Designed miniproteins, single chains, continued (2). Designs and how they scored, part 53

Each design is a single chain, and the fold is of that chain. pLDDT is the mean over its residues in the fold that is shown.

## One batch from the design tools (miniprotein)

Design m5816
Fold by ESMFold2-Fast:
Structure m5816 (fold): chain A 67 residues (1-67)
Amino acid sequence: IEDEILKKIKEYLISKGVSEEDAERIVEAIRNKDVETVRALLEENGMDVDEVFEEINKIAQEVAEKS
């Protein structure tokens, strides 16, 4: 995953009410491909895991089209 995608994911999570600290933890878990940690952190923050993964896919597509 490119740093630009991770930055946009972090901004998305913060916009949904996730703290900057928790958003950073989630982004680090995504970078490490630790799906179980991502799921656990999203659930801890009251996020819909499926909705977030859908948005991550959309962000990745938008970045890929510019690369």
Scores: mean pLDDT 79

Design m5817
Fold by ESMFold2-Fast:
Structure m5817 (fold): chain A 78 residues (1-78)
Amino acid sequence: MSKDVLEALKKMKELLKQAVELAKKGKWEEAEKNFKEAKDIFDDILSRTAVPKEIVDEMEKLIKETEKEIEEIREKKE
């Protein structure tokens, strides 16, 4: 697996984690920015190189799980 793919995955994980923490703090604009940046990294890496299906599946799962968690946090804030 290329170094670029591993670095992209690590950066995405960090941005998605930060998006959730920002959402918990009610910083919705910053949370959305971090979430979008993670998605942009995903799109970029897929356009630049062949990514193993297992890694694509992991990236997609992380994005979906993070989106759901942010939605749940939003609902709990009345």
Scores: mean pLDDT 80

Design m5818
Fold by ESMFold2-Fast:
Structure m5818 (fold): chain A 99 residues (1-99)
Amino acid sequence: MEEMDPAEVERLRAAGAAHKAAAPDEREAGILHLTVVAGLPEDVARRAVDLALAGASPAELARLIAEYMRERTRRIMLEDLREMGEEEAAAIIEEALRK
């Protein structure tokens, strides 16, 4: 809803880089960056950082993050529908995501 100035976007990127620089080692720096910037849970962030340290490409890391975000979005949507008692709607969403 709020528009961000380009200067604010750059400041947030700089803050992310500062967190990475302040960490005691590269692994912890990467975990902090992914948890703070992308909002990933520590387990997913650790997995992504471990892959990066093993020489994984940015594309491979992006795929892991995208796959997790897709599954998280699906899970939240299905949990919300189940909380409302809408089993039929949940089944329709699962069918749509399968295609």
Scores: mean pLDDT 64

Design m5819
Fold by ESMFold2-Fast:
Formats: sequence, C-alpha cells, structure tokens
Structure m5819 (fold): chain A 85 residues (1-85)
Amino acid sequence: SDIGALHRAEMQLGILRADVDFLEQMLQQGVPVSEIEQARDELLRVIDRYLEEGRKNMSPEILEKFEEEAERIRERADEIVEQAR
C-alpha cells in the first residue's frame, strides 16, 4: 500500500539520519579515521540496500524523494570522513 511504502521510507530515512549522526559523534570524539571510514562504508551499503528495496516497493514519486534525501545523507557522511582526515 502507498501508506505502507511512505511509512517504510520515513522509517528507513530516520535510521539513515541516526547513522550519519553517529558518524558525526565519532568525529567529535576523535575516533580514528579508519574506523569512521568503515562505519561510513557500512552506511553506504545500507543506503544501497534500501534503494534496491525502494525500486521494487515505492512509487516513482516516493522513490525520487527517497533518492534525493539518501544522496544528501551520503554527501554528509563523505564530508565527515574528509573532516576526520
């Protein structure tokens, strides 16, 4: 259902936002860049998995908005890694 797809998308975006906030906390705590990079790579794998699921279960309109937000999260994660270097 469209409502179910929207709810899933919002839940998944909430998880991704929490994960990138955790990367920010790692940066603030002075965690080694190698560990932050490993956590970023895991986040990117989760994004790819959610996008693969989304292509099967989301309407094109929901998927487009999800892809745009996921890209913003990806960019933020990459910026955190660059700041750790």
Scores: mean pLDDT 88

Design m5820
Fold by ESMFold2-Fast:
Structure m5820 (fold): chain A 89 residues (1-89)
Amino acid sequence: ADKVVQETKRQVQAVLQAAAPAINAALDAGDYDAAAATVEAAVQQSIAIIDEAKEKNKDDPEVVKKLDELKAELQAGLEAFRAELAKAA
């Protein structure tokens, strides 16, 4: 069960992991604008992957609900990251 949700989570995780070196380099340099932009781009790409999976599975309400929860978690994570950068700047 939930093969679509698991595959979508795997793709999102791959996007976030690929972005991690650039985010870490920006944070190490004190370039909080570059760090924020990189995280935002990775989250936007991840949301696009989730939205495509939702459209392909729109007739499965449980899959759509789980994908909406994943999307909400990513959006909350982005806002939390922005809040922490604002404290550091």
Scores: mean pLDDT 84

Design m5821
Fold by ESMFold2-Fast:
Structure m5821 (fold): chain A 73 residues (1-73)
Amino acid sequence: SMAERREAEEAILEAVRLALLEENPDASEEELEEALERLRAVLERSFATHDDAATRERFERLVEEARRYLAAA
């Protein structure tokens, strides 16, 4: 169901949020929200296509981009 997908998306994003916060303790709430918003868009799109392998690879690349974004900010 859509509710189950949303719950899974939120759980993944929360785990990523905590990991990014641990790596970047000085990052602002706004910087974290911006990075997570990009990841949320990919998760939503990827669940729509139902391709778990492609979803994972795309998500992993965006997590790395989010890390670079926070490091550069």
Scores: mean pLDDT 69

Design m5822
Fold by ESMFold2-Fast:
Structure m5822 (fold): chain A 80 residues (1-80)
Amino acid sequence: SAALGKAARDALNTAIQAARNGDIDAAIASAETAAQLFDQLASQGDKEAGKARDEARSAVGRLIMGDIEGALKSLEKALS
């Protein structure tokens, strides 16, 4: 779904902006939302969405551990 893909990318962009602003709770919530939306796309056969899901999940773990630089790299990789 084009709408679902847009929602997933919007959530990733929100997570990136929140992480850059030091709003870690907002970054985690948006990255989790992106991961869920990409997981739905992956279940529909979108292989690139599966990779984006895994990168968004990696970013959540990194944000929880305080690795903001690593989280941003994972979020940006999910957008590519």
Scores: mean pLDDT 89

Design m5823
Fold by ESMFold2-Fast:
Structure m5823 (fold): chain A 63 residues (1-63)
Amino acid sequence: RELSDEELEEIARESGLSVAEVRGIYALLQAGFSEEQIVELGERQGVSRAALERAIRLVRERL
C-alpha cells in the first residue's frame, strides 16, 4: 500500500519532521532499510532520534 500526501503531512505534523524528511523515511523503508539504519542516517543529518523513531512508527502503522 502507498501512503497519500495527506498521510505523509499528518505524520510530519505528529513527528515534528518536515514532509520531505517523512517522504525520505518512507522511501528508505520501502527500499528495505532497517529502523536502525534510517535513524543513524537521520542523526548524521542533524535530525532528532526521538522524532525519527516516532515518524518510522507512524509510517509503519499506516502500511
Scores: mean pLDDT 83

Design m5824
Fold by ESMFold2-Fast:
Parts: structure tokens; C-alpha cells; sequence
Structure m5824 (fold): chain A 63 residues (1-63)
């Protein structure tokens, strides 16, 4: 997975969480993609997506 693919996966997880359709597995995959994107150098964009994912998952009552 390159940084672009990792960021795309993270965005998909954020969108799914904001739509109220994310499963815990979807949230975990999103978090894994964010960590991957950070390790591939997309630090600022990945950390912003991480905050969005955390906010959306809290709104859903999930970790």
C-alpha cells in the first residue's frame, strides 16, 4: 500500500463512520490505514483524518 492508497482507505473509513454505517472492523481498518499513511510520510493529512475518524466514532458510541 502506498501513501495515496492508505489515505484513500482512511478517507473511506471516515466517510462510512460519518454516515453511521461503520462497523468496529471498518474503524480498525481506517486506523490501520492512518498509521500506514503516517509511516509513508503523509503525516499531516493522516493525522487530520485520524482526528476526523475519532470524532465520528465517538459520535457513533464506538471506539
Amino acid sequence: MDAEEALAAARAAVELARAGRATPEDLQKGQDAIVRAINLGAVEEATALGRELAAASRALGMP
Scores: mean pLDDT 80

Design m5825
Fold by ESMFold2-Fast:
Structure m5825 (fold): chain A 103 residues (1-103)
Amino acid sequence: MGGGALVELDKPAENADAIRVTVLEGELRDATALLVNEKGEVTGSAYLGDLRAGETRTAPLDEPGSGTRVFVGGINATPGARVRVEVLSDGKVVGSGEATVEA
């Protein structure tokens, strides 16, 4: 099942309360960002909706959590779309990364 990008964060994000996603190339539809820990468990989710190239959206996590990765996926994501993720704690970036949606 294609339709997402798994973003490795530059450092573990702790006490995360929001996720900011920028679409660098392509588009996402009905997108959700999932905060994922080192064990592969989802620790939080943020609903993003529709994002086009050049759009940025910050969405609150349903529950504050920690993780090492963010999965950004939706019902439809452009294969080869590129996303930048910034994980926020109290308005500060605590982890970031970029990834491409698999074809």
Scores: mean pLDDT 83

Design m5826
Fold by ESMFold2-Fast:
Structure m5826 (fold): chain A 68 residues (1-68)
Amino acid sequence: DVEKKITELVEKYKISAEQVRTLKVLSPHKELLELAEKKSEELGTEQASSADLTAFREEVERIAKELA
């Protein structure tokens, strides 16, 4: 399930809702990132490093390709 995959990524990378919001501005995968933003807010996640933010973005892209 896509929601579970996104939740696992948010938990793994500890990405903040603010960081996800910034990624949404730049990304075509807005629906997946809206889900990630909601999960980041629910989990109270920390701010991720630039490397973890890049890895998170790449994993979201991979999930988006699997859905296409």
Scores: mean pLDDT 78

Design m5827
Fold by ESMFold2-Fast:
Structure m5827 (fold): chain A 60 residues (1-60)
Amino acid sequence: MPEVVAVLETDVVTIEVVRLPDGRYEVRLLDNAGRLVDSAVFDTEEEALAAARRLLEAIE
């Protein structure tokens, strides 16, 4: 069961970081309607959070 570890909400997108059952982390990019636009999987929470921050900076 995926566990949500971070949510970054903006006016245009929501970025979610979730822990997967296999111990990896997924970064999910959702539009303002809640539709999944893109996702990526990382081996560590630190990598996933760094990717989420970089994605947020790119969307600003």
Scores: mean pLDDT 79

Design m5828
Fold by ESMFold2-Fast:
Structure m5828 (fold): chain A 78 residues (1-78)
Amino acid sequence: ETAEALREAVRAEFEELKARKDYVGIANLLESLRELGMLDLAEEIEAELDEEERKKVEEAKEEELKRNEELRKRLAEE
């Protein structure tokens, strides 16, 4: 029951993020699922993304990591 509720909540969040084209949010969701060891659910979500969307998620993750690194450097100086 609890595991099924969690899967439904994750799928609902994924659908909302996908509808908003929030690829950073999708990247973060996938990372959280992998960290929790929910690899099967992460694979299911990735399978629902087409090749273009998967590329955008990967690019969004890389851009966010780069922006966070730049922000941390700027905050250290200013």
Scores: mean pLDDT 76

Design m5829
Fold by ESMFold2-Fast:
Structure m5829 (fold): chain A 74 residues (1-74)
Amino acid sequence: ASTAALSGEASQGPTARSFRVTAVDAAGESASASGRVEDGAHTTTSGTSASGNRVTLDYDPATDSWTVTAPAPP
């Protein structure tokens, strides 16, 4: 799998964080995810790019970071 480029935002609520992230794979396809996580828990969201590639977006509140996984371009 290839690492996708990503850009996004996360904000902290009183007991949870909101996030929105857009990932772009090497083929130029994009997928976005948004959601909310409780402090101390991470959230995994997946989408499908326009080319049919699956993109997985993980937000880890312990490290306050996003991890994006996308398959290699065809």
Scores: mean pLDDT 55

Design m5830
Fold by ESMFold2-Fast:
Structure m5830 (fold): chain A 100 residues (1-100)
Amino acid sequence: MLTDKDILEGMAYIELGVGNLLASKGYYEEAAELYERAARLAEEAGNLRLLARALINLGKTYAKLGETEKAREYYERALELAEEAGDEELAEEARKLLEE
């Protein structure tokens, strides 16, 4: 059954995918805007794992823009959300990013 939550999650995945494409081409400011939209949609959907993924990508993008403190804040929040979601792989990715 397609719910409002399913629609929000689908939209978040689309924003993440386009953000990933832009980041791969070096359009980091534009990628950040898409990851911020993905994070908002994931939060509205109550999907902690998807929110953590969006925040990791957003942090990586801000790191590319030289915003290292902002990147670290996103990684810390992503770690908390990944652990709450029980996603050990995402939690480990966030921990490794915090140790750089």
Scores: mean pLDDT 88

Design m5831
Fold by ESMFold2-Fast:
Order: structure tokens, then sequence, then C-alpha cells
Structure m5831 (fold): chain A 90 residues (1-90)
């Protein structure tokens, strides 16, 4: 579906931003890291809206698949964010 394609594009962008966040942490570029975290947050909110729209349209197969991929992406985001805040506090 068009919603699934859009969700997959957002997930790819989030995963790319997670890699950029990890690089910013490695380089101690905490200002860039914070900017990336804000962008990730905005994309996660947009992704949740798309997932809810799929649920409302009763496309349960696409909804379930997108929710699974969202949870996997969010776990990676949470791990990278934790490393960022640990590094800032060090």
Amino acid sequence: SKLKERAEELIKKIEELVKKLEEAVKNKDFEEGMKILVEIRELLIELLDIIQEARDKKNFEDYKEMEKKFNEAKKKVDEAANKYFEAVMS
C-alpha cells in the first residue's frame, strides 16, 4: 500500500539518522547529535500517524508489519540516544 511504502521510507530515514547520531557521538559533536535527535523525534511522530492511518483503514496486515518495524527502529533510536546522553554526561 502507499501508506506502507511511506512508512518504509520514514524507517529508512530514521535508521540513516541513527547511524549519523552514532557518528556524531564518536566525533564528540554533541550539537549535531542533538539536532539529529530532534529530527528522529519528528520522523517517529510522522511514522506513528501513518501506522494509525493504516489501522483506521483496516489494513491489519500492513499495520502489523509497520508496527513491528517501528518497534525495531525505536529500539535502535533508544539505544543510540542512551549512548548520546551517556557521552554528553561524561
Scores: mean pLDDT 87

Design m5832
Fold by ESMFold2-Fast:
Structure m5832 (fold): chain A 80 residues (1-80)
Amino acid sequence: MLGEEAGKAIIAGKVEEGGKLIAKAAKEGKFEEAGRGLGIALREGKTEEAQKALEIAVKLGLSSEEANEVSSIGGGIASE
């Protein structure tokens, strides 16, 4: 599952891989999956790595609106 794979990559310090998986999920309209990947990493305290992965996803073509959606979902998941 794209979100779980993205989260695992970010936790392992593979922020480039995590960012690519987040970008892929979001571009496929799977914002819940993209947000879950970010949220998993944030919940594990990998805030810097999660932020870097999101920045990579933006460089790969996510709009600011799409990035905000992913960040909002991920933040919500991290709070639970």
Scores: mean pLDDT 83

Design m5833
Fold by ESMFold2-Fast:
Structure m5833 (fold): chain A 90 residues (1-90)
Amino acid sequence: MKSTSEPVESLIRSAIALARGAIEALKRGDVVRAQMLLLAAIEDLRSTGREELKPAIELLEKALKAAQAGDTEAAIKYAEEAIKLLEELL
């Protein structure tokens, strides 16, 4: 079997953990921490250069913008959708 690139899988796993942390921060009202975690997840995925990750990156960017706008419900929803897409790639 062709091995998946181990660095890419590690970055996907990191991004999932960061996005989950952002959802928990949003649920606790820690919007600043959530924004930092979402940005870190976006940067991890962008560093892979993989086009298949673009939909997840776009959802995390929407989550970040929603969090910045104070729309906590939308931010959580977009982050959860991004996690679902990333889990399908593992």
Scores: mean pLDDT 82

Design m5834
Fold by ESMFold2-Fast:
Structure m5834 (fold): chain A 87 residues (1-87)
Amino acid sequence: SMVDEILAEVLSLIGEVRGKVLEEGVTEEIINELNEFAEKISKRDPEVGKEILKLTEELKKAKSEEEINKIIKDFMLRVEEIYEKKK
């Protein structure tokens, strides 16, 4: 389903982004990648697109690895809640 496809794409990108952020910090390249992904996903699911934009803004303000991990975890829980309501 489109829901399963979007969730798989989100999980794949977040795994990649988390690895890059922990290695390099929150770079302009990572922020641009997240913004481009949000634009693409927003065409299929505007609610998930908004959550990715929120993740991007929260990551820009993160000052520690612990805060980054919490931000990503909280984002994933919000995305799961969105898809739970669409079942």
Scores: mean pLDDT 82

Design m5835
Fold by ESMFold2-Fast:
Structure m5835 (fold): chain A 67 residues (1-67)
Amino acid sequence: MERDEDLKKAIEEKPSEEEIEELAKKWGVSPETIREMIERKLTFSQREAARAIIEVGDELDRELEER
């Protein structure tokens, strides 16, 4: 939850490369992951929700197509 607030603020402030590395180190993820999230303007919760929606959607679509 607090990670998402920090990331949202970083997206709005357009962080430097060094700030991206600091956030990545703080949250235990790669700097590339933070950069992608900032570029797509996604928080951790939104990224997780988007992945879950895609996964569930693909699974349901496959099931419906087969039946």
Scores: mean pLDDT 65

Design m5836
Fold by ESMFold2-Fast:
Structure m5836 (fold): chain A 94 residues (1-94)
Amino acid sequence: VNPSLLEHEDSHLRSERQSLEDTISLLESAREKLRRGEPLSEEEVDELVTALTQHGLTRLADEFREALERGDRERAIELLDEAIARLRELLEQL
């Protein structure tokens, strides 16, 4: 085993775990804001959509944006709950 390759793999896995944890935290914050009846800014929506897409959740990202565009807050919250559950499963697999 090459030490440089092992170090690269460890760094990559650490970065992936941190990215997943940061994304989960971001989604939980957005979900809580929506539950309080507070609107998300366009910048917050773009950040959420980008983060979901980076983790392969493109369909959830698209449906989340569409729900918000329709003013369907309840559906947006359901989609965030699904995304959080999927990201937690991905985190457990790392």
Scores: mean pLDDT 80

Design m5837
Fold by ESMFold2-Fast:
Parts: structure tokens; C-alpha cells; sequence
Structure m5837 (fold): chain A 83 residues (1-83)
């Protein structure tokens, strides 16, 4: 649950950085958000991991990285199957 909130927080920060034209910070926040979602999955928080990966997918799509967005959606679906 904490890791889910961190993933959502960093995904939002990535969108905010992108809106300001700060591509470096946007990418940094996306990597942090993805790391938090992965840690939730590793701890068996499948619901939190799914929500985290969904938020990261939305943020990647927001900045135009459709390939990474689709991969995050796949990870979210895989986590949802384990709930």
C-alpha cells in the first residue's frame, strides 16, 4: 500500500516535470515510479503493483512513450491475474 502510493506520487511528478519541459526529471520520476511498482509486486502486494503499473503506463503515454506504456500495462494485467 505504501509502495503503491509512492508509485502514484512519482508518476504524477513525472507528468508535472514533462509539462514544464524537464525531460530529465520526467524520466527520473518514471524510473522511480516503476521501481516502486516492482517492489510492491516483489512483496506480494499484487493489487498495489497493478495500480502502480497502471499509473506508470498512463505517465509514459502522457510523455509519448507508447512502447513503455504498453509494457507497463502488460505488467499490471499480470499482477491482476494473481489477485
Amino acid sequence: MELEKQALYYAEKAKEAADKGDDFRAQMYLLLAEKMAKKALEKGDYEGAAKGYRAVAEAYRYIGDEEKAKRMEELAKEAEEKV
Scores: mean pLDDT 84

Design m5838
Fold by ESMFold2-Fast:
Structure m5838 (fold): chain A 97 residues (1-97)
Amino acid sequence: AVEEAKKAKTFDEALKLIEKYLSGRQKKIAINILEKYVKNNPKGTITGEELVPLLTKYFGISEEEARKIVEKYKNKDGTLTPGQAAAVLIEAAKKAF
């Protein structure tokens, strides 16, 4: 599951991962976050600092858990590619529900 997320470099590939691993309300929330915060970012990436509060707000996980998930996937510069962001959203959704 996690290995496929690391290979997803484009927004469309990230959406396919969300659709594969999540269903119902979890999928809708994850897709909305990805569209609003990743697709509309001129750099095509999101920062870990932007993603952490979204995980706590929309999935109800603690800030500590959100930071641990983000740290597992983020790059040294603090950014996440669409596929890395999708992986974070999938793990957060599975912990929340």
Scores: mean pLDDT 77

Design m5839
Fold by ESMFold2-Fast:
Structure m5839 (fold): chain A 70 residues (1-70)
Amino acid sequence: MKFTPEQRAQLVMLAYRFTRPDPATLARAGEALKDSKDAEEAVDNIVAAVPDLTPEQREALLKHAEELVK
């Protein structure tokens, strides 16, 4: 499944609101999303780039990613 640039930006911004990572970390998260096959892989790629995300924040990201791919 291919996320649009706007959908990737929404997921990265949601991660930013949770943990406020630096711009370099956000850039890595955005790049990792380009090769994501589905919502779960997209969230796993964000979590790998932004390790301070809590399980509840990860679930919120997954729900948002699933809504974007409907």
Scores: mean pLDDT 77

Design m5840
Fold by ESMFold2-Fast:
Structure m5840 (fold): chain A 55 residues (1-55)
Amino acid sequence: SRVARTQRAIDAMIASGFDNQTLLDYLQRAIANTDDPDVQAVLQQRIAQIQQQIA
């Protein structure tokens, strides 16, 4: 599914050592470039988790 693909891509970036700011920039662009509400929900959840971690 698109959701599973999106989750794998994010997990791969984290595993590759991408910093929190780079991840946030990627996720924000991904939300702007998708019209799938399920994908948007996953991206928003991940953004919130990262933001909470750096607050």
Scores: mean pLDDT 81

Design m5841
Fold by ESMFold2-Fast:
Structure m5841 (fold): chain A 110 residues (1-110)
Amino acid sequence: SLEQQAREYLQQALRLVDEAEREAERLTREDPRVRPVLEKVRKARRYLQQALKSNVQESIQLAGKAGGLVNEARDLGGNIGPQAERLVRLLKQAQNYIGKAIDYLLQLAE
């Protein structure tokens, strides 16, 4: 179903955001510039967890908020330099899955 596919994409996004959080935690110990990235990644994780437990309309809003935070974290991570390359890659992949999830959720809302 479209709902099952949307949930699978949200679950994939959540796994990537969890990996990004672990990477950001490691990097923050060496580079304090990573801390704002870590904070945004943690907020995005909470929104994705809520989206998975929400109805279609709420999931669209929560996934959208998560996507915005992931995009901001990706931009900040890109400014840190080569040491953040893996973090930025994980965030780009998460953003892709969030977008796919929203596309399926919007079809369900029609």
Scores: mean pLDDT 91

Design m5842
Fold by ESMFold2-Fast:
Structure m5842 (fold): chain A 100 residues (1-100)
Amino acid sequence: MTKEEIEKEVKKLIEKYGLTEEQKELIRKAVNSPPEEADRLALELARSLGHSEKELEMLRRVLEARPELSPIERILLALNPIVLLAEYIDLELEEEKKRK
């Protein structure tokens, strides 16, 4: 993706979720970062949004299990609890199948 394409997607997310200036800066930094730094910034964004320790652990596990996710997709997991829950359930079901 070009810098201009990333900026467009970031702007759409900011407009959709009504984010603070600090949260906007976290997103901009994350989408321009390598995956490990993007994961750290996504967790910080989730904390700033008031997510519980349980939800932060869910996010951390999904991010660790899904290295193929783009930085913008990683940020979407922090912003959208339905997407996070769906990905976490899918991960738990995959792990359960591997135990049998």
Scores: mean pLDDT 75

Design m5843
Fold by ESMFold2-Fast:
Structure m5843 (fold): chain A 74 residues (1-74)
Amino acid sequence: MKEAEEAKERVRRLTQEGRDAIEAGDKERALEVAGELMRLATESNMLGLKTGSIELNQAGFEAAKAAGEVLRAI
């Protein structure tokens, strides 16, 4: 439960950091943030599978989606 809430908050923060990097024209930072989002997606999905948490799997999906949006914008 706390892990799912933490994962969702991390997705929100990283998504905003990615947007800020894109607006600044900082492609290197945007790539770094996208990498962090992909790592968060993998970790959240793996933990969701182990614990049966749909909320963790949803957080992982949202992280992967956000990473894809950042990568397409650069």
Scores: mean pLDDT 84

Design m5844
Fold by ESMFold2-Fast:
Structure m5844 (fold): chain A 97 residues (1-97)
Amino acid sequence: MTREQRLQGIEKFLEKYHEPEIAEELRALLDQGMTDITLARMQVLLLEAKLRHEGLSEEEINKRLAELARKAAEELRKEGREELAEYFEELAEEYEK
């Protein structure tokens, strides 16, 4: 997928969900470049906003994202993607607080 397609997706997301804090975080991540970790962070932020828009509580969102991050870390370690797996482990710990 091209950078242009990702930018269009982000613009449509910002327009639809009206999540200003997530919008600022997505803009900051774009400035850091398109690494695997940057892409993973963007996908997590988009999922978080979608779950909030669907009416889940912050506690339910955090629990679900923590569980998904733990599972992602396990699968990524099995694939030998240690750096990305470590990112998801740290992310899970943040959502578990």
Scores: mean pLDDT 71

Design m5845
Fold by ESMFold2-Fast:
Structure m5845 (fold): chain A 59 residues (1-59)
Amino acid sequence: DEYIEEIHKLIAEIIDAVKEEKADEFREYMIKIGEEFTQLALENKEEAIKKLEKLLEEV
């Protein structure tokens, strides 16, 4: 599941950027994750919903 692995990697990078207070990197990662979720939603809506729900639980 290439998209899911890529999304998880981007989330980890976002967390690291927040911890390091790198605002520009955080913004770029947020844009990237948004694009990945948009693509996933177009290809598999149910999987996108499940991943978003999981992200809400981790926040």
Scores: mean pLDDT 67

Design m5846
Fold by ESMFold2-Fast:
Structure m5846 (fold): chain A 82 residues (1-82)
Amino acid sequence: MERIRDAFDAEIEIKTDDPSFKEEILQRIEDLGGEPTLENAKLIAKEIQKWLKEKGYPNAEVKATVEKVGDRYKITFEVKLG
């Protein structure tokens, strides 16, 4: 199974219109894991979006981007609850 590797010094950033959700979303990202690739980031974003809809946010949207900064990967999740 693929997992986010510390050797890549991957950073995770969450941008949300409700800051109170940051900790729960971070925990979900950590539980899902994976390589710091755009494909895996998009899969994680879809799973978080599904989870938010199940929690009562039917208009929730989650977008993911991956950037390489030097030898480090930065994954940004943009979360909108509606």
Scores: mean pLDDT 72

Design m5847
Fold by ESMFold2-Fast:
Structure m5847 (fold): chain A 94 residues (1-94)
Amino acid sequence: SLEEGEKIVEAAEKYADELVAEVQARRPDLTPLERTILASLVFNEIVTRALELLKQGKSLEEAIKEAYEYVKKNLDRIVEEARRLAQMARQQAA
């Protein structure tokens, strides 16, 4: 539903900010571009995973919680993907 989608987006925005802040605290070497891409990747993965869990019959609360926990568990992989994408973007801009 539209209301469920809005709640997923609000949760994803909050959790993306939270997880990016956590990563920045332990990885102060991250560039602004890497941090921006990281925020986008975290947001998109939470939204996509929560929507998939809803389709599988999870409640809205369960879908959001499980999506967040999964992304948090896989956070280091997402950081490395953000760094890879930032490097590609820099090479294409040069």
Scores: mean pLDDT 87

Design m5848
Fold by ESMFold2-Fast:
Order: structure tokens, then C-alpha cells, then sequence
Structure m5848 (fold): chain A 61 residues (1-61)
């Protein structure tokens, strides 16, 4: 599914709280540069599985 910028910001904040600062920065850059990004596209860009991105969304809530 397509992620909103608010969802991307929440994922970035969550990753920063987990000490994963480089991943948080990559997610933030994608949120600024991309009009639309899906869970799969984000996963591919940062080198994780789509299931991992879905877990980040759940944990960020």
C-alpha cells in the first residue's frame, strides 16, 4: 500500500528512538523527495523486507 508522509515521519521517529539513525535519515529523505512511496518501495530502498516496514508502522503507533 501507499504510505503517507505522516506514516513515513512516524517510521523515521520510531527508527531514531531504536538507535537506527542511518535508516531514520533514509526514510526522512524519501519522505521529502517522493510524492508517493509504497511499503514495498520503501523496503527496497532501505534494504529490508516489506514485512519489516509493516512492523515498523505497527510499532510506530
Amino acid sequence: RVLSREELDRIGAYLATQGRLELAEKVGALARERERISTRELAEAVGVSPATVSRWLRQAL
Scores: mean pLDDT 77

Design m5849
Fold by ESMFold2-Fast:
Structure m5849 (fold): chain A 91 residues (1-91)
Amino acid sequence: MSIEEYIDKLLEEGNYKLAARIYEVLAEFNKDNPEAAARWYYRAGLAYLKAGELDKAIEWFKKSRDLYEQLGDEEGVKEAKELIENAEKLK
């Protein structure tokens, strides 16, 4: 079973906080690969958002946004900014 299949199972079970922590670990292991790190930060943010942990969701979306900006990934920047704005409105 891949780690991603295990995370999918956690998300299906509603264990969003554990899924988010695994995404954080994956981002840290990929810190020398900014494209991969940006994707894992984004997924951590989504999992925290589903867990209702808005401040943590915003923190991880901002990390994802900053890396996507450095990479010139306009789609990644747009998606992260939209989720930051939506999470801020829920506070």
Scores: mean pLDDT 83

Design m5850
Fold by ESMFold2-Fast:
Structure m5850 (fold): chain A 94 residues (1-94)
Amino acid sequence: KEKEILEEIAKLLGISRGTLERISVEKAREIITKKLEEIAKKTANPSMSQKEIDEEIKNIIETIVEEVMENLNVSREIAYRIIALSILASEKQE
């Protein structure tokens, strides 16, 4: 079951079941987008337009999502949630 893979990954990353259950697909997309926007803002070439930055972020998200789907054999919805969990785990708990 795809849900079992999500729960195992949360456990490996030290994320509580309560936190996992609060991470909807919509919330996961928000977490991923915000993290990539922070990275882009710190590394952005001053000559890049906001539209070019947005397109690059979109392409990075799609690539990561497709890799997670293929490697774990999960749906796109579960892949977004897994990626968001990984981002949350990389941030010191606040």
Scores: mean pLDDT 77

